Designed miniproteins, single chains, continued (2). Designs and how they scored, part 70

Each design is a single chain, and the fold is of that chain. pLDDT is the mean over its residues in the fold that is shown.

## One batch from the design tools (miniprotein)

Design m6427
Fold by ESMFold2-Fast:
Structure m6427 (fold): chain A 109 residues (1-109)
Amino acid sequence: SAAVAELERAFDAALEALERAIAAIKAGDLEAFERAVAAALEALDRFAAAAERVGLGELGRLGAEAVREELARALEAAKAGDLKTALLHAELGEGLLRLVYGVMRVVLA
């Protein structure tokens, strides 16, 4: 159960960083967006590691990679000045993280 609590904390940290990235892009603050994405990537590494400790390492790795791919697309769009596409990919990343963690909660119940 300590490992499950660690997974929850890692999920919350990644989600908070993604929510900050979404808020930054809505505000047009590219520097804040890039910092929030960097924080989200670090939190996703911790999330994947925490998932492995509860026996869900493959789901954690695949989920973290899917979210990283959406964040990479968001960064490319933001650098090109396409903030609408950047927002879409950041929101998809948040949705994917929530979906992956939701599946993990069902498996661990």
Scores: mean pLDDT 92

Design m6428
Fold by ESMFold2-Fast:
Order: C-alpha cells, then structure tokens, then sequence
Structure m6428 (fold): chain A 68 residues (1-68)
C-alpha cells in the first residue's frame, strides 16, 4: 500500500540521518529531518491513525538524533 511504502521510505530516511550524524554531518542531517517532517505534515490527513502515529515516532527519532 502507499502507506506501507511511505513508512518504509521514512525508515530509510531515519537510517540515513543516523549515518549523517555518525559522520558529524549535522547540517545535512537536520535538513533531511526537516524535509521528512514537511512531507509528513503534507500527507498526514491521508494516513490512517496507526500509520500517522508510526510516522510521527520515526520523525521524532530523527529529531532526537539531530538535537544534540
């Protein structure tokens, strides 16, 4: 489903954010995290409550990683 593809895409982005943070590329990690948040906000109304909750968890983890 498009929701499953969206969530899988966010998990791939989260892994990239982890890699960027580990490499000290914090500006790039923050930019990617901000873009992920913006995309989520634009599609949030089209997601089931469960998919929206899962997406929010993934994005909050990205935000947590870049807030050090």
Amino acid sequence: SSQEEFLAGLETVLERVRELVAQGRLDEARELTEKARQVFESVKSSLSPEAAARAEEIIREMERLVEE
Scores: mean pLDDT 87

Design m6429
Fold by ESMFold2-Fast:
Structure m6429 (fold): chain A 74 residues (1-74)
Amino acid sequence: SVEKVQKEILERGRNNPEAREKMREIVRLAEETGDEEEVQKLIEEAKEKYGEENVTAAAQLLAHERVQAERAAA
């Protein structure tokens, strides 16, 4: 079930605030600089430090929050 998978991913993202905060920082850097190469390096460093699954979950949580914000603004 897509809904169950999404819930688990979002819960994982919420349960690792350090990975979430680091991914939020990386997203902000991407928006400010557009430096894709630097962004990729930071994502790889985050995966090594926090774990790939936790970083992926954090990225999914941030993407979900962005979609919700865009819908609220429309």
Scores: mean pLDDT 79

Design m6430
Fold by ESMFold2-Fast:
Structure m6430 (fold): chain A 67 residues (1-67)
Amino acid sequence: MVKELEEYGKRARERGGIGVALEVDGEIQRMELWVENGEITGLRIDGPEEAAEAARKKLEEALEQEK
């Protein structure tokens, strides 16, 4: 799972974004985020909205710490 997250992050970075995977009901949901100036400018979700909101909050917290 960690290896998949790293690989997904590499691909998203090549496309100018950040890739995130979140496990919901035993299945991995994929999300791609585009970030500019520390703000999320785009979000693509292949899964439930609740799972995506949880991942988004964690990424926003991480971006605040990187600031």
Scores: mean pLDDT 58

Design m6431
Fold by ESMFold2-Fast:
Structure m6431 (fold): chain A 85 residues (1-85)
Amino acid sequence: AERLAEAARLYGKALGSKLAKEVGKEEALKKIAELEAAIAPELATASEAERAAARAGLAGLREGAENPLSDEEVAELEARARALF
């Protein structure tokens, strides 16, 4: 359960960074907020582990968008997330 949340946060940071590089920080954060709103009803009926993973992933997305990482740092985060499975 904790591994899933940690992996979600790491992948989220990588994706948030990529999104901010593509569309800019402000638009990336807007899209992340829209995603959070869109999934909120599904999370109401999800398990505790699924809700924890979703929260970790959204937190990662915001962190990556607010502080975009280099391509090398993104690759390292994706590798770390993959190593958790």
Scores: mean pLDDT 82

Design m6432
Fold by ESMFold2-Fast:
Structure m6432 (fold): chain A 83 residues (1-83)
Amino acid sequence: SAKKKELEKKLKELYKKGKETGDVGDLVRAIIIAQKMGLPQSKIDALRKERRDAFIKKEKLDAAQVAKLDAQEDAIIQQRKNS
């Protein structure tokens, strides 16, 4: 559909821009579009990893700050599991 092609183009544009500029906001928008498009979880997880890596690099996070960020993301993932 035209909508799907438009979303795919915007996703590629935002991903490229985010990678080139390190803009975390562009990578976040790319993730939202990927979720709206129903892309495989593996693709969404790859985009989330790139957003995380870009944020770490931009903010110059140390190992302790990275570990805290990872613990917060792990807690959110665990809460999403129906148990």
Scores: mean pLDDT 74

Design m6433
Fold by ESMFold2-Fast:
Structure m6433 (fold): chain A 82 residues (1-82)
Amino acid sequence: MEVHVYEIDLTNPEAALAAGKKVGELIKSGKVKEVRAYVPESGVEAVGKGSLGPAGLSGAVARAIAEGKEKGGTKAIVTVTE
């Protein structure tokens, strides 16, 4: 089991986009068993299992980050399990 943890600065649009692209490419590999996106300051959390498929997993992460940022989040933690 391999676990990747990404800390995303939501106050830097370019860094956030680059990190999101990297997470998205990993999800597209088809080897992901679980993704967890968490925005600590806003308390927003989403968990997706590999059965959702790459589009479903990417969508869950994107929605959690967008909601967390809208609620005042400045940092997201994305955990990807292969």
Scores: mean pLDDT 80

Design m6434
Fold by ESMFold2-Fast:
Structure m6434 (fold): chain A 56 residues (1-56)
Amino acid sequence: AMDPETRAEFERVMTPESRAALAAGDIGRAVALMAENGASPETVMKFAKQAMDEAA
């Protein structure tokens, strides 16, 4: 499970565009949009890893 601090940060930086990218399965675009919205590199990496693990 994602730690609470990582979850809170990514919820804050998620935009409608990031959510649409995730719904389409475009993890790379969602990650890039979150980073542009000020997500820390650590939060972006943890989210990307969790999304990849859930897809596997």
Scores: mean pLDDT 70

Design m6435
Fold by ESMFold2-Fast:
Parts: C-alpha cells; structure tokens; sequence
Structure m6435 (fold): chain A 70 residues (1-70)
C-alpha cells in the first residue's frame, strides 16, 4: 500500500529531523515531511511523486552532513 509506505517514510524523516541540529537541514526535512502530508489525501500517483521528492531532499541533507563532517 503506497499510503502506508508514504506514512512510514514520513516517520523516518521526522526521526532524521530529530537528530539533525543544523537549522537549514531541518527546514529542508520539514518541507519533505509536508510534501508527503499534503499528498496523503491525494491519489497514489501524487503520493509516489511526493515520496520521491522527499527522498531527494533527504539525500541532499545526508550529503551535506557527510561533507560537513569531513
């Protein structure tokens, strides 16, 4: 079920948000969570698209965190 996958990923993003202290990264993750929340009341295609966009945001945050640690 795409809805369950989207909700599960939203929870994972919320968890990522709790361990990230950088305000800019936290704002980006907030946007990713919001995209999924908005799509949960829409079609399966919209949920899939929002989840993909949220994953892209999450990956950008992960990359920036890794580069900042170096």
Amino acid sequence: HIRELAERYRRALEQQKSIVKDPKSREALDEAVRKIEEALSQTDEEMLQATKEAMEISLKVQREQLEAER
Scores: mean pLDDT 78

Design m6436
Fold by ESMFold2-Fast:
Structure m6436 (fold): chain A 94 residues (1-94)
Amino acid sequence: SNEQLIAGLETLKADLERVLATGSDAEVRRATELALQLLRHEASHLPEEVRAVVEPIIAETEARLATLSDPRERARVVLEMLDRIIEALRALPA
């Protein structure tokens, strides 16, 4: 459900924020890569109407990430993506 998906994304966001605040650059890079992989995997299994909203946000984010090499800056971009997806999901009809 969208409600369960939002809760999962909020948990993922909180975990990534914690790693960014307390972790090394290597830990931040790993957490960011795992978050992207998990989100791409989850997105591929969503209903078509939900995927139509989520996949463009992921694609725009991946295009921006291709221009960035700093692990902490990349993590901030992924956090921005998670916020955009959460807000977009909240705007969908129940």
Scores: mean pLDDT 87

Design m6437
Fold by ESMFold2-Fast:
Structure m6437 (fold): chain A 95 residues (1-95)
Amino acid sequence: EEEALKKIEKIEEEVEKKFRETAERIFNSKPEEAERLFEEAREFFKKKKEELEKIKKENEDNKEINEKVEKALLLIELQEGVLEVQLAVHLVVEK
């Protein structure tokens, strides 16, 4: 239980850091670099979602862990969506 909760928290911290770094760099990058940064972040988030789903599967009977995994997955999806919108805005402005 403690180990699973710590793993989820670490994944959330890694995702938040990647989101912040990517968001900051997108607006300061040329279109091709911005698209590449988004794709790198998307692949990173995909890997983190897979890690979270594995934790959920290994802890199926633990409601607290399952709820934390579901919230973390939703936050990753929201952050990915925000980056996608930021990329779209940047591509229109830099056109």
Scores: mean pLDDT 83

Design m6438
Fold by ESMFold2-Fast:
Formats: sequence, structure tokens, C-alpha cells
Structure m6438 (fold): chain A 83 residues (1-83)
Amino acid sequence: SDLQARIAALDAQIAAVDAQIRQATDPKERARLVGEKGRLAAERLRLESQIAEAAGDTASAATKYTASELVLIGGELEEELLR
């Protein structure tokens, strides 16, 4: 499905950001990359929520959507703390 293809693309982007985090020597650059990873992870969870909803699994859809909001907030907070 198109949603599954988008998840695969996000997985590749997350892996690329993880590699950049491991290679980053500047703490400020690392903080920005951590925030970017959080945003990508949140988008991935939102797509999983849409897949669950399409399958009729409303409980899993709600859980994954809530998790996406928490991951986004956590990533923003971690980026702020690493400044």
C-alpha cells in the first residue's frame, strides 16, 4: 500500500539520521538531529495509526496517534535540553 511504502521511506530516513547522530562531533548539530529523528518517528507512528484505522482497529489507531504526539513532544524537549 502507499502508506506502507511511506513507512519504508521514513525507516530509511530515520536510519540516515541515526548514522548522522553517531558521526556528529558538534553537540548543537547532534541536538538538531535528535529533534529531526523525533519528528520522523512521530510521522511514522501517524502512518501506522492510519493503517490500523483502515483495518478497523480503532484502539491501536488511537494508541499510535497518541504515541506520535508524545514522541514529537519528547523529541522537542530532548533537543531543548541538549542545547
Scores: mean pLDDT 86

Design m6439
Fold by ESMFold2-Fast:
Structure m6439 (fold): chain A 98 residues (1-98)
Amino acid sequence: EDEARRANARRLIEKAKEYLKQGNPKEALIYLVEALDLLRPDNTEISKLGEELLKNATDEQLKEVAEKLIRIFEETDDPQKAAEEGVKLLKEAVEKAK
C-alpha cells in the first residue's frame, strides 16, 4: 500500500548519500527532508523544519544532521519509524541552530 512512497523515499536517501560523498551536505539534507515529507505526509511541519535548518545551520551542522538521518534510515527496519525519528532529529537540530 505504501510501496511507491517507500521506493521513492529510498531513491531520495540514496541520492543524499551520493551528495554527502561529494561534499555537498546542503543538497543531501534537501533530499533527506523530501524523503521524510514523503514518508510522513500527515506532518506539514517537515518542509518548514528543513527550510529553517538550511537557513540557520552551518555546513558542518548540516553534514552532521544529514549523516545522522542517513544512519537512522540505514539502521531502522521500519521506514515509518525511521521517518518519525528523523522528524524528531530535525526539530532538535533546528532548536540547536538558533
Scores: mean pLDDT 82

Design m6440
Fold by ESMFold2-Fast:
Structure m6440 (fold): chain A 67 residues (1-67)
Amino acid sequence: MELEEAVRKAVDAVEKSGGYFSPEVLARAVTAALQKRGIEADFDEVLKLVREEIEKRGLTDKVISNK
């Protein structure tokens, strides 16, 4: 629940800015933010959710693949 909400907010912010997505950078930022709030978060799980949210919104053409 908390992971999915944080991911949606992060993806929404990038989409509204008109920028490109770096899924790894975004997942790292979301993971760090959740950990600072005392929420247990795994980077690989957050990265998966970030990629799924981008695909769900049809924004895969706006992704800068880092790896």
Scores: mean pLDDT 78

Design m6441
Fold by ESMFold2-Fast:
Structure m6441 (fold): chain A 63 residues (1-63)
Amino acid sequence: DAEDNLNGGGAAGAAGRVELGAELIARSPGVTREQGLELATAAASGDGVKASELGKKLAAKAI
């Protein structure tokens, strides 16, 4: 609906999701804030290949 469209749209919404995602990722053992921010930024920008590769590397470090 219009509320969901306004809530999910725009640079402010994207920036909020990147920050939240980066913080959650950085809480994983062996993951730094910078690594989490890079993964969250790639995911938010729609770069699925980069996001997938970074996610796999961070998952391997966490295990």
Scores: mean pLDDT 64

Design m6442
Fold by ESMFold2-Fast:
Structure m6442 (fold): chain A 82 residues (1-82)
Amino acid sequence: SMSPLVQRLLAEVKALAAAFEPTAEQLAAAGLTRAQVEAAKAAVLAATDLDQLREAIRPLERLNIEFGTLLGLAEMAAWLSR
């Protein structure tokens, strides 16, 4: 099973994704549609492991560096728990 720290960081990423509402200007600057962001948010919320999270989070990382930072911390925590 995932370590408690990995579970907490996954929950943090999901909370960030659920609350994340980029502006139309941010979407245009990133070359993303609202539908692509909503699909990415849904995929992040459905992710049960770090491999699923890594794929799901890609469009969100382009809009907010915090997604990439939290993923990196979760991957480091998982590596340290092996």
Scores: mean pLDDT 86

Design m6443
Fold by ESMFold2-Fast:
Structure m6443 (fold): chain A 86 residues (1-86)
Amino acid sequence: SLEEERRKKVEELRKRIEEGRRNRDVELLEEALREAERLAEFYQNAIEQAKRDNSLSPEVEVIEQGLKDFERLAEEARRIIRELKE
């Protein structure tokens, strides 16, 4: 399901970000950041399409949650990258 795939990807990215922080692996963090940003863009586009189908769909809430999750992961990765480059 879309919800299950979202949860798995969020968990995978959180794990990679934590691993990158622990190992001071800027390359791993930058790769995780790029993936999180691409997923956020994907979910943003999905929201725009869902608005055309009438915003009463319960699926819209799942898509909006996905956008929020991936935006938060991207910001966390950027924060850690900044700290490691200082």
Scores: mean pLDDT 82

Design m6444
Fold by ESMFold2-Fast:
Formats: C-alpha cells, sequence, structure tokens
Structure m6444 (fold): chain A 110 residues (1-110)
C-alpha cells in the first residue's frame, strides 16, 4: 500500500509540473498511470479505511488537475483526453464512497 501511494503521489506531482509547463498530453499520460495505481490500491485494500481515504485524496487531486488541463488547453484531443481522466477519477471516488459511506455515517451519528 505505502509504495503504491508514494508512486501515485510522485506521478501526480510530476503531472502538476508538466501542466505548469503547458505539457498537457504528457501530464494526462502520468495522471492515467496514477489512476492505474490508485485502482490497484483500492482493489487490494478494500478493508483498509485509511488507505481508501488516501486513495480518495489522490483521485481528487487527479480530478482537479484534469479539470485544470480542461480549462487551460484549446487542443481538442487534449480536452477529450482530460475529460476521460476526469470521468475515470470520478468513477474511482464513487467506488470509494460506496465502501466508506457506512463508516462515515457511523462516525457522524452519535
Amino acid sequence: AEELLRRAQELIDQARQLIREGRYAEAIDLLNEALNLIEELIRRNRDDREVLEQAARLASEVLKLAMEILRRSEDKDVILRAIGVALRAIGVLYDIGLILGEEFFKKYIP
């Protein structure tokens, strides 16, 4: 879990730098690679709430960066690929929400 979390964060940080440089296609490739690692984390750690919460944070970062690319790029191919990454990240967040929803309900109801 720790190694996959660290590697996904590194890819996200690299993608963020590429976005600052206007290198959107390369950033999208790294965001898709990060999502592959996040999906593997969820698959292997469905019972680990702390790991799932960290995976949700990373998927949220991927979504934010995909939305930033969408706002900054005028390239049709880049825009379509960024939409694809955003939708994939939303799907990951939805899956985590299905697992964690009951536990968060128990946490906030006295």
Scores: mean pLDDT 84

Design m6445
Fold by ESMFold2-Fast:
Structure m6445 (fold): chain A 78 residues (1-78)
Amino acid sequence: MAEEMARAAREAIKAAEESKDPAKAAGYALRAIGAGIEASRDPEAARAAAEAAREAAAESKNPLARLAGLGAARAAEA
């Protein structure tokens, strides 16, 4: 579960970064935040998802992907 949540957040952030459509990028950002919220139910999953989301955000050059990663990390830690 923890690994699956971390992977889901990372994949959503990458999809946001690769998207050239701002509306689709925003949709992927919301999915990443949703994965963070789901991860927040389990402390192990929350930590893994937050770390993965921050790493993906740091590697991204797209502002929406960075916001998605930081939002997902914040949601997982909440």
Scores: mean pLDDT 70

Design m6446
Fold by ESMFold2-Fast:
Structure m6446 (fold): chain A 90 residues (1-90)
Amino acid sequence: SMEEEKKKEHIEKFVKDAEGLLRAAEEGRVSTEEAVAGLEHARGHVEWLAEGNEEALEAYDRLIEAVRAGRFEEARRELERLKEALLSTL
């Protein structure tokens, strides 16, 4: 449906933006605090995409925790889990 296509586009854009933010933080171009703020700014949007899916919301919280701790490998794993969980709601 058009709604599913729109949500898929939003998911893909969020993931791409988040991947860019993780790379920037890992390279020291932004602080971990700035990266966390960027991810938290998207919270309402992620909650809308998740539609109450607990796996997606848990992955999102773990992603933010990993970034805050500077654990970028873990952050990338949680971002992939978030992506898969969000796509599963379509």
Scores: mean pLDDT 88

Design m6447
Fold by ESMFold2-Fast:
Structure m6447 (fold): chain A 75 residues (1-75)
Amino acid sequence: DKELLEGAKKAIAEAAIAAQRGKTEEAIKAIEEAIEYLKTSNEVSKETREKMIKLFEEALELLKKGDVEGVLKLA
């Protein structure tokens, strides 16, 4: 449970690093794909799934705004 949330934060940190390297579109796509995967997967508890989706959606919003520092703080 906590390990899955920690994995989500690591993925967000990796997306921020990709955005810092000018790969913002790829970072956005990766987070969007992670959200869709979680929405269609029953491998994770509802509570953990909702928390992970919320984190990814917040990261996605910040990436779309170009707020890479905000994405790093979220992770």
Scores: mean pLDDT 80

Design m6448
Fold by ESMFold2-Fast:
Structure m6448 (fold): chain A 71 residues (1-71)
Amino acid sequence: SAMELLTPEQQERAKKLLAEIKAWQDSEKAKVLAERADKTGRDEADALALLEEVGAEAALEAIKMMEELKK
C-alpha cells in the first residue's frame, strides 16, 4: 500500500490525517443527508452528487496536507 512507502513518522501522520478526514467525511455526509431529508424524492440525486463532491474535496485536501507535511 502507499503507506508502506512512507517513513514511520509520515505513516503516523498519514494515519492521523486519514482518521480526521474520515471523521470529517462521515460528519459532512450525515449533514448533507439530513439537509436533503426535508426534500426527499427527486432531490435524492442532488444529495448523492453533493456527497461525491465532498468526497473529492476531502481527497484534494488530503493530498495538500501530505505535501505540506513533507516540507
Scores: mean pLDDT 59

Design m6449
Fold by ESMFold2-Fast:
Structure m6449 (fold): chain A 92 residues (1-92)
Amino acid sequence: LAELIKETAKKLNLPEKFIKFLEAAANKDLEKATEYVKELLEEGYSAEEIVDQARKVFEALKEEGLYEKYKEELEETAEVIAEAIRKALEEK
């Protein structure tokens, strides 16, 4: 799944740090995902913008018919994304 998310994000021309963030979340690496969210916030991205980029990747996977195949892993990834954003905001 992590490789699929990485490839999809790259096709959507997301910045490298967003790709790294989504890859960390897909690997359930909450600590790394939280670090990347903090870096994105420091670069001037909002939490809403970070969520929007993740949503674009999930929507692209759904359009390709891959969402149902990876539904459980994608739902777990979304949970890690939400938690990483929450933790990053709480620590600032």
Scores: mean pLDDT 81

Design m6450
Fold by ESMFold2-Fast:
Structure m6450 (fold): chain A 91 residues (1-91)
Amino acid sequence: MNTKYRFDEKLRALLESVGETREVLTYSEILLALHTYALREGRLLPESEGNLIDLSGTLLGELFGKERMTWEELEQALLELISRGKITVVS
């Protein structure tokens, strides 16, 4: 059984921007939506810049308070939102 999550207004706005309108999503579905957003609205920097995604001026950059992130840092930031209760488990 996949655990489902509810999300705050800022994350909802980001999810809606990539066409995700469901009120509850699994962790994998949220992560996929964030990856989709980063690929569309962010900029992949050259490997010489450390495989970073430039999120400056994006909703995702504002949500995480970071202008540049790796994919691994993005996943860790999502886990941090869950730990802070910004994304809550639906029973």
Scores: mean pLDDT 77

Design m6451
Fold by ESMFold2-Fast:
Structure m6451 (fold): chain A 95 residues (1-95)
Amino acid sequence: PSVADLLSPADVRTAVEAVLDRDPELRRRVEAVLAALAAALKKERQTGQRTPELYAAEHQLIQVAEELVDRGGLPPGALLKVVDVLREEAEKLVR
């Protein structure tokens, strides 16, 4: 099994927070992406339509997730787990 397969969501969250604690600029960029994604998701729920803003926010989410994987020393296979953790945080902002 790859190391990525052994990482729990809690392990991923711990690694992400450790990176963000060391890089306030990256934390600010991540928080901006999560806020944009939350706003786009809220609009999609209200209209039932995917917006250009949602596509842009999802693209930005993948970019910051890739940076978190690299800087966190996570295996490349952890990318989708990081994306899922960040998406869950954005969904909490919609509620």
Scores: mean pLDDT 81

Design m6452
Fold by ESMFold2-Fast:
Structure m6452 (fold): chain A 120 residues (1-120)
Amino acid sequence: SPLRDALVEAFESLADIFRSEGKEELATLAQKAIDAVRAGRYDEALEIFEEILKKVADDPEFVALIATSVAYVARRLGRDELAEKAVELANKARQSTDPEELLKIAEEIFEILRELVAAG
């Protein structure tokens, strides 16, 4: 499945980055999301993804990183409009110092991934 392959690749990349940054709890969550995707439990993978976003919503660089990963998934699925929106959210996250704005950006990133999963 193109959706399964894109999601596994994106979460594997996130897990590797989280481990390199010493964020073992986040790396473990990313691995659980990979396991859920491989089992076809996409709703569980989305719940784990939302938990990851909430845990990183105070860090503009991690929010931007996750948005970039969602853009990758969107492009792999031929959803260029959603990929462009995710890239714009990554750029907004890097410019933000407002925790409320970062939470709103995280919510928009989650909605893009939810739409990609629902369409796949």
Scores: mean pLDDT 91

Design m6453
Fold by ESMFold2-Fast:
Structure m6453 (fold): chain A 75 residues (1-75)
Amino acid sequence: MVIDAEQLKELAAANPGKYTISGNADPGTALAVKNLLLESGASEVTIKPSVANDTLKPQTLTITNHSGETYTLIV
């Protein structure tokens, strides 16, 4: 499912717990998304070491919650 930052805040507030970030974004953007999740209610957020910083590709992060559901954030 494709989501925006506002929907991501609502998701974390409704579903606190562990989140994992993967995909493609610069380190600052990935960290901003981690902080957004933590501030919104997530108990733990892990940025996978496999997050690419490919400037030739769109910044697109995959957010996975503790139950394994995945969400696509286009940044």
Scores: mean pLDDT 80

Design m6454
Fold by ESMFold2-Fast:
Structure m6454 (fold): chain A 92 residues (1-92)
Amino acid sequence: DELTREIGLKQALYYEKLGREEVAELLRRAAERLEEPDEEDLEYLKRVQEELLKEYEKEKKENNSEEWEKEKLEELKKLYEEALEEVEKLKK
Protein backbone atom coordinates (compact mmCIF):
# COMPACT_ATOMS: atom_id res chain seq x y z
CA ASP A 1 0.00 0.00 0.00
CA GLU A 2 0.96 3.69 0.04
CA LEU A 3 2.92 3.49 3.31
CA THR A 4 4.98 0.48 2.25
CA ARG A 5 5.73 2.06 -1.12
CA GLU A 6 6.65 5.38 0.51
CA ILE A 7 9.09 3.65 2.88
CA GLY A 8 10.76 1.83 0.01
CA LEU A 9 11.09 4.97 -2.11
CA LYS A 10 12.46 6.94 0.85
CA GLN A 11 15.13 4.30 1.44
CA ALA A 12 16.00 4.27 -2.27
CA LEU A 13 16.37 8.05 -2.27
CA TYR A 14 18.88 7.94 0.59
CA TYR A 15 21.00 5.30 -1.13
CA GLU A 16 20.87 7.30 -4.35
CA LYS A 17 22.16 10.37 -2.49
CA LEU A 18 25.07 8.24 -1.20
CA GLY A 19 25.96 7.20 -4.76
CA ARG A 20 24.75 3.63 -4.25
CA GLU A 21 22.63 3.57 -7.38
CA GLU A 22 22.45 -0.23 -7.68
CA VAL A 23 21.10 -0.54 -4.13
CA ALA A 24 18.69 2.35 -4.68
CA GLU A 25 17.39 0.80 -7.92
CA LEU A 26 16.82 -2.57 -6.26
CA LEU A 27 14.78 -1.03 -3.44
CA ARG A 28 12.88 1.23 -5.83
CA ARG A 29 11.86 -1.74 -7.98
CA ALA A 30 10.75 -3.67 -4.89
CA ALA A 31 8.60 -0.76 -3.70
CA GLU A 32 7.11 -0.08 -7.14
CA ARG A 33 6.03 -3.73 -7.51
CA LEU A 34 3.68 -3.32 -4.56
CA GLU A 35 0.37 -1.99 -5.86
CA GLU A 36 -1.62 -3.82 -3.18
CA PRO A 37 0.91 -5.64 -0.98
CA ASP A 38 -0.15 -8.98 0.33
CA GLU A 39 1.73 -10.77 3.11
CA GLU A 40 4.20 -12.32 0.65
CA ASP A 41 4.99 -8.93 -0.93
CA LEU A 42 5.63 -7.40 2.49
CA GLU A 43 7.92 -10.31 3.38
CA TYR A 44 9.80 -9.77 0.12
CA LEU A 45 10.26 -6.07 0.90
CA LYS A 46 11.51 -6.93 4.40
CA ARG A 47 14.04 -9.38 2.93
CA VAL A 48 15.26 -6.78 0.43
CA GLN A 49 15.67 -4.19 3.18
CA GLU A 50 17.49 -6.71 5.39
CA GLU A 51 19.86 -7.54 2.52
CA LEU A 52 20.49 -3.84 1.94
CA LEU A 53 21.17 -3.38 5.66
CA LYS A 54 23.75 -6.18 5.52
CA GLU A 55 25.36 -4.51 2.49
CA TYR A 56 25.45 -1.23 4.43
CA GLU A 57 27.21 -2.95 7.36
CA LYS A 58 29.78 -4.42 4.95
CA GLU A 59 30.41 -1.06 3.26
CA LYS A 60 30.66 0.66 6.65
CA LYS A 61 33.41 -1.71 7.76
CA GLU A 62 35.38 -1.69 4.49
CA ASN A 63 34.95 1.90 3.25
CA ASN A 64 34.41 4.01 6.38
CA SER A 65 36.69 6.84 5.23
CA GLU A 66 34.46 9.92 5.56
CA GLU A 67 32.68 10.88 8.79
CA TRP A 68 29.65 12.41 7.06
CA GLU A 69 29.20 9.24 5.00
CA LYS A 70 29.42 7.14 8.15
CA GLU A 71 26.78 9.31 9.82
CA LYS A 72 24.49 8.97 6.79
CA LEU A 73 24.89 5.19 6.74
CA GLU A 74 23.99 5.07 10.45
CA GLU A 75 20.89 7.15 9.69
CA LEU A 76 19.98 4.66 6.93
CA LYS A 77 20.32 1.76 9.37
CA LYS A 78 17.83 3.44 11.70
CA LEU A 79 15.48 4.09 8.77
CA TYR A 80 15.66 0.43 7.70
CA GLU A 81 14.81 -0.67 11.23
CA GLU A 82 11.89 1.78 11.30
CA ALA A 83 10.75 0.68 7.83
CA LEU A 84 10.77 -2.99 8.87
CA GLU A 85 8.65 -2.08 11.91
CA GLU A 86 6.13 -0.24 9.71
CA VAL A 87 5.97 -3.15 7.25
CA GLU A 88 5.28 -5.47 10.19
CA LYS A 89 2.34 -3.26 11.21
CA LEU A 90 0.93 -3.45 7.68
CA LYS A 91 0.97 -7.27 7.82
CA LYS A 92 -1.43 -7.24 10.76
Scores: mean pLDDT 61

Design m6455
Fold by ESMFold2-Fast:
Structure m6455 (fold): chain A 70 residues (1-70)
Amino acid sequence: MSEELAERVARLVAAGRSDGAAALLLANGYDEVVRLASELMKQGKSAKEAFAEAAEKAGQLTLAEALRAL
């Protein structure tokens, strides 16, 4: 994942726009991150925690780092 894409996703999550973050990830082929984040959010995790853990599990280190820096 590019740093630019990771930064845009992180900004949407920080703004409370998890739907926007998911849409951007899906548009760029990161379906696994969205699926995992949705599962974690159903378990009661916040969007920030869910997307960060999903990114780590999917091997998207650049996105995980951007989300953890929030």
Scores: mean pLDDT 87

Design m6456
Fold by ESMFold2-Fast:
Structure m6456 (fold): chain A 102 residues (1-102)
Amino acid sequence: AELERKRAEAEAYIEAARHQYFTLLSNYYKEKSKEDEEYKAMYLTAQLAARHEKRRIDELKPVAPEAIEKGIKDASKLKTPQEALDYVEKLRRELEAEIAAA
């Protein structure tokens, strides 16, 4: 169905952005853990979350390969965890609005 395709494409962008968010967050906490050991648990948690999102991306590649490729490229422009999180929330709201309209 047309809605299922639009959902898969939207999920591809969301998962690519989430992977970037957790990757940036992991890198941030990794650097902080060198100064304060309390950040080590946050680093490991963010790294596991990034691995989980990578698996979701791999599962979406056969369904929406073009959306995954473009999503990864667009997400690579996000430089801070906050920018990536704001982008994920924007994409989620857009998807929720499309689902509500259908």
Scores: mean pLDDT 84

Design m6457
Fold by ESMFold2-Fast:
Structure m6457 (fold): chain A 69 residues (1-69)
Amino acid sequence: AELEALKAQLDAEKRAKFDYAVQVINAYPQDPQGVAAYLKATFGLELKASDLEGLSLEQRQIVIAKALL
């Protein structure tokens, strides 16, 4: 699957950031704007709310994995 292939490319530091970011998106599934702003401030990820809006939780994980690579 695409998500598994992306996760396999993350080093230990990026994987830790990914796991934390996944917890944030799962805790706030109705707030893509707040999630994008928080992850940008915390990890420097170049994410916009529009990158997460309308996506399933799995698709949001794919976006985050790509942003960390």
Scores: mean pLDDT 83

Design m6458
Fold by ESMFold2-Fast:
Structure m6458 (fold): chain A 70 residues (1-70)
Amino acid sequence: MEEELEKDIVEALLLIGIAVAKIAYSRPNADYDEIIEYLKKLIDLAEENGLPDVVAEARKTLQEVEEKKA
């Protein structure tokens, strides 16, 4: 019985990834294109792992980065 632990670890790693993206796009020399690509990969991984809350958080963060780029 390791399903819960595996899911918790994946969720934690993806949430850390989203937090890193939020820190990255707040920097004065942020590469928004790299951050957008990174967030899209996080969304794909979250969807594959059945983590809808992580998908929602990553999509919100992606929109914030796209708005900052515009």
Scores: mean pLDDT 80

Design m6459
Fold by ESMFold2-Fast:
Structure m6459 (fold): chain A 86 residues (1-86)
Amino acid sequence: ELEEKLKEVFDRLVDVSVQILKHAVDRVIEAREILRKKGELEKLSPEEYVQKMIELARSLRTPEFDALVAEAEKLDAEYKKLIEEL
């Protein structure tokens, strides 16, 4: 039973992690589109580009993304607890 629970939690953690990655990629694409539309993309140094992309992607954070991160943190804690019981 413990091994089955460990696998279930791990599989869910992987699924949630993939969803988080997809949301992160979508936010990065959205941030780049915003910078492109503002005509800033060609004016930024590489360092300014990275900084603005990070700031903009953070501002585009959704409640759904926050919920996925919270679920991943909960699953990670459950997974670590199960490993300690082995």
Scores: mean pLDDT 80

Design m6460
Fold by ESMFold2-Fast:
Structure m6460 (fold): chain A 67 residues (1-67)
Amino acid sequence: KEVVLKTTVTDKAAIYNEVKDILKEEGIKEEDAKITINGKEFKNLEELKRALATLKPGEEVTIKISW
């Protein structure tokens, strides 16, 4: 199964929380999820949060969550 989010980086905390909510709603453990931003894979939510911090406000991002 997978979920794809396409959004513009305006509120990084909101994007991070949306990913967390998807994992919670689907009952997925963080370690069982494969998360990518624009095709780059991240191991966990901490790496995702760090990656989001490097993005420029107004950039378009595609976040894919698969399990």
Scores: mean pLDDT 78

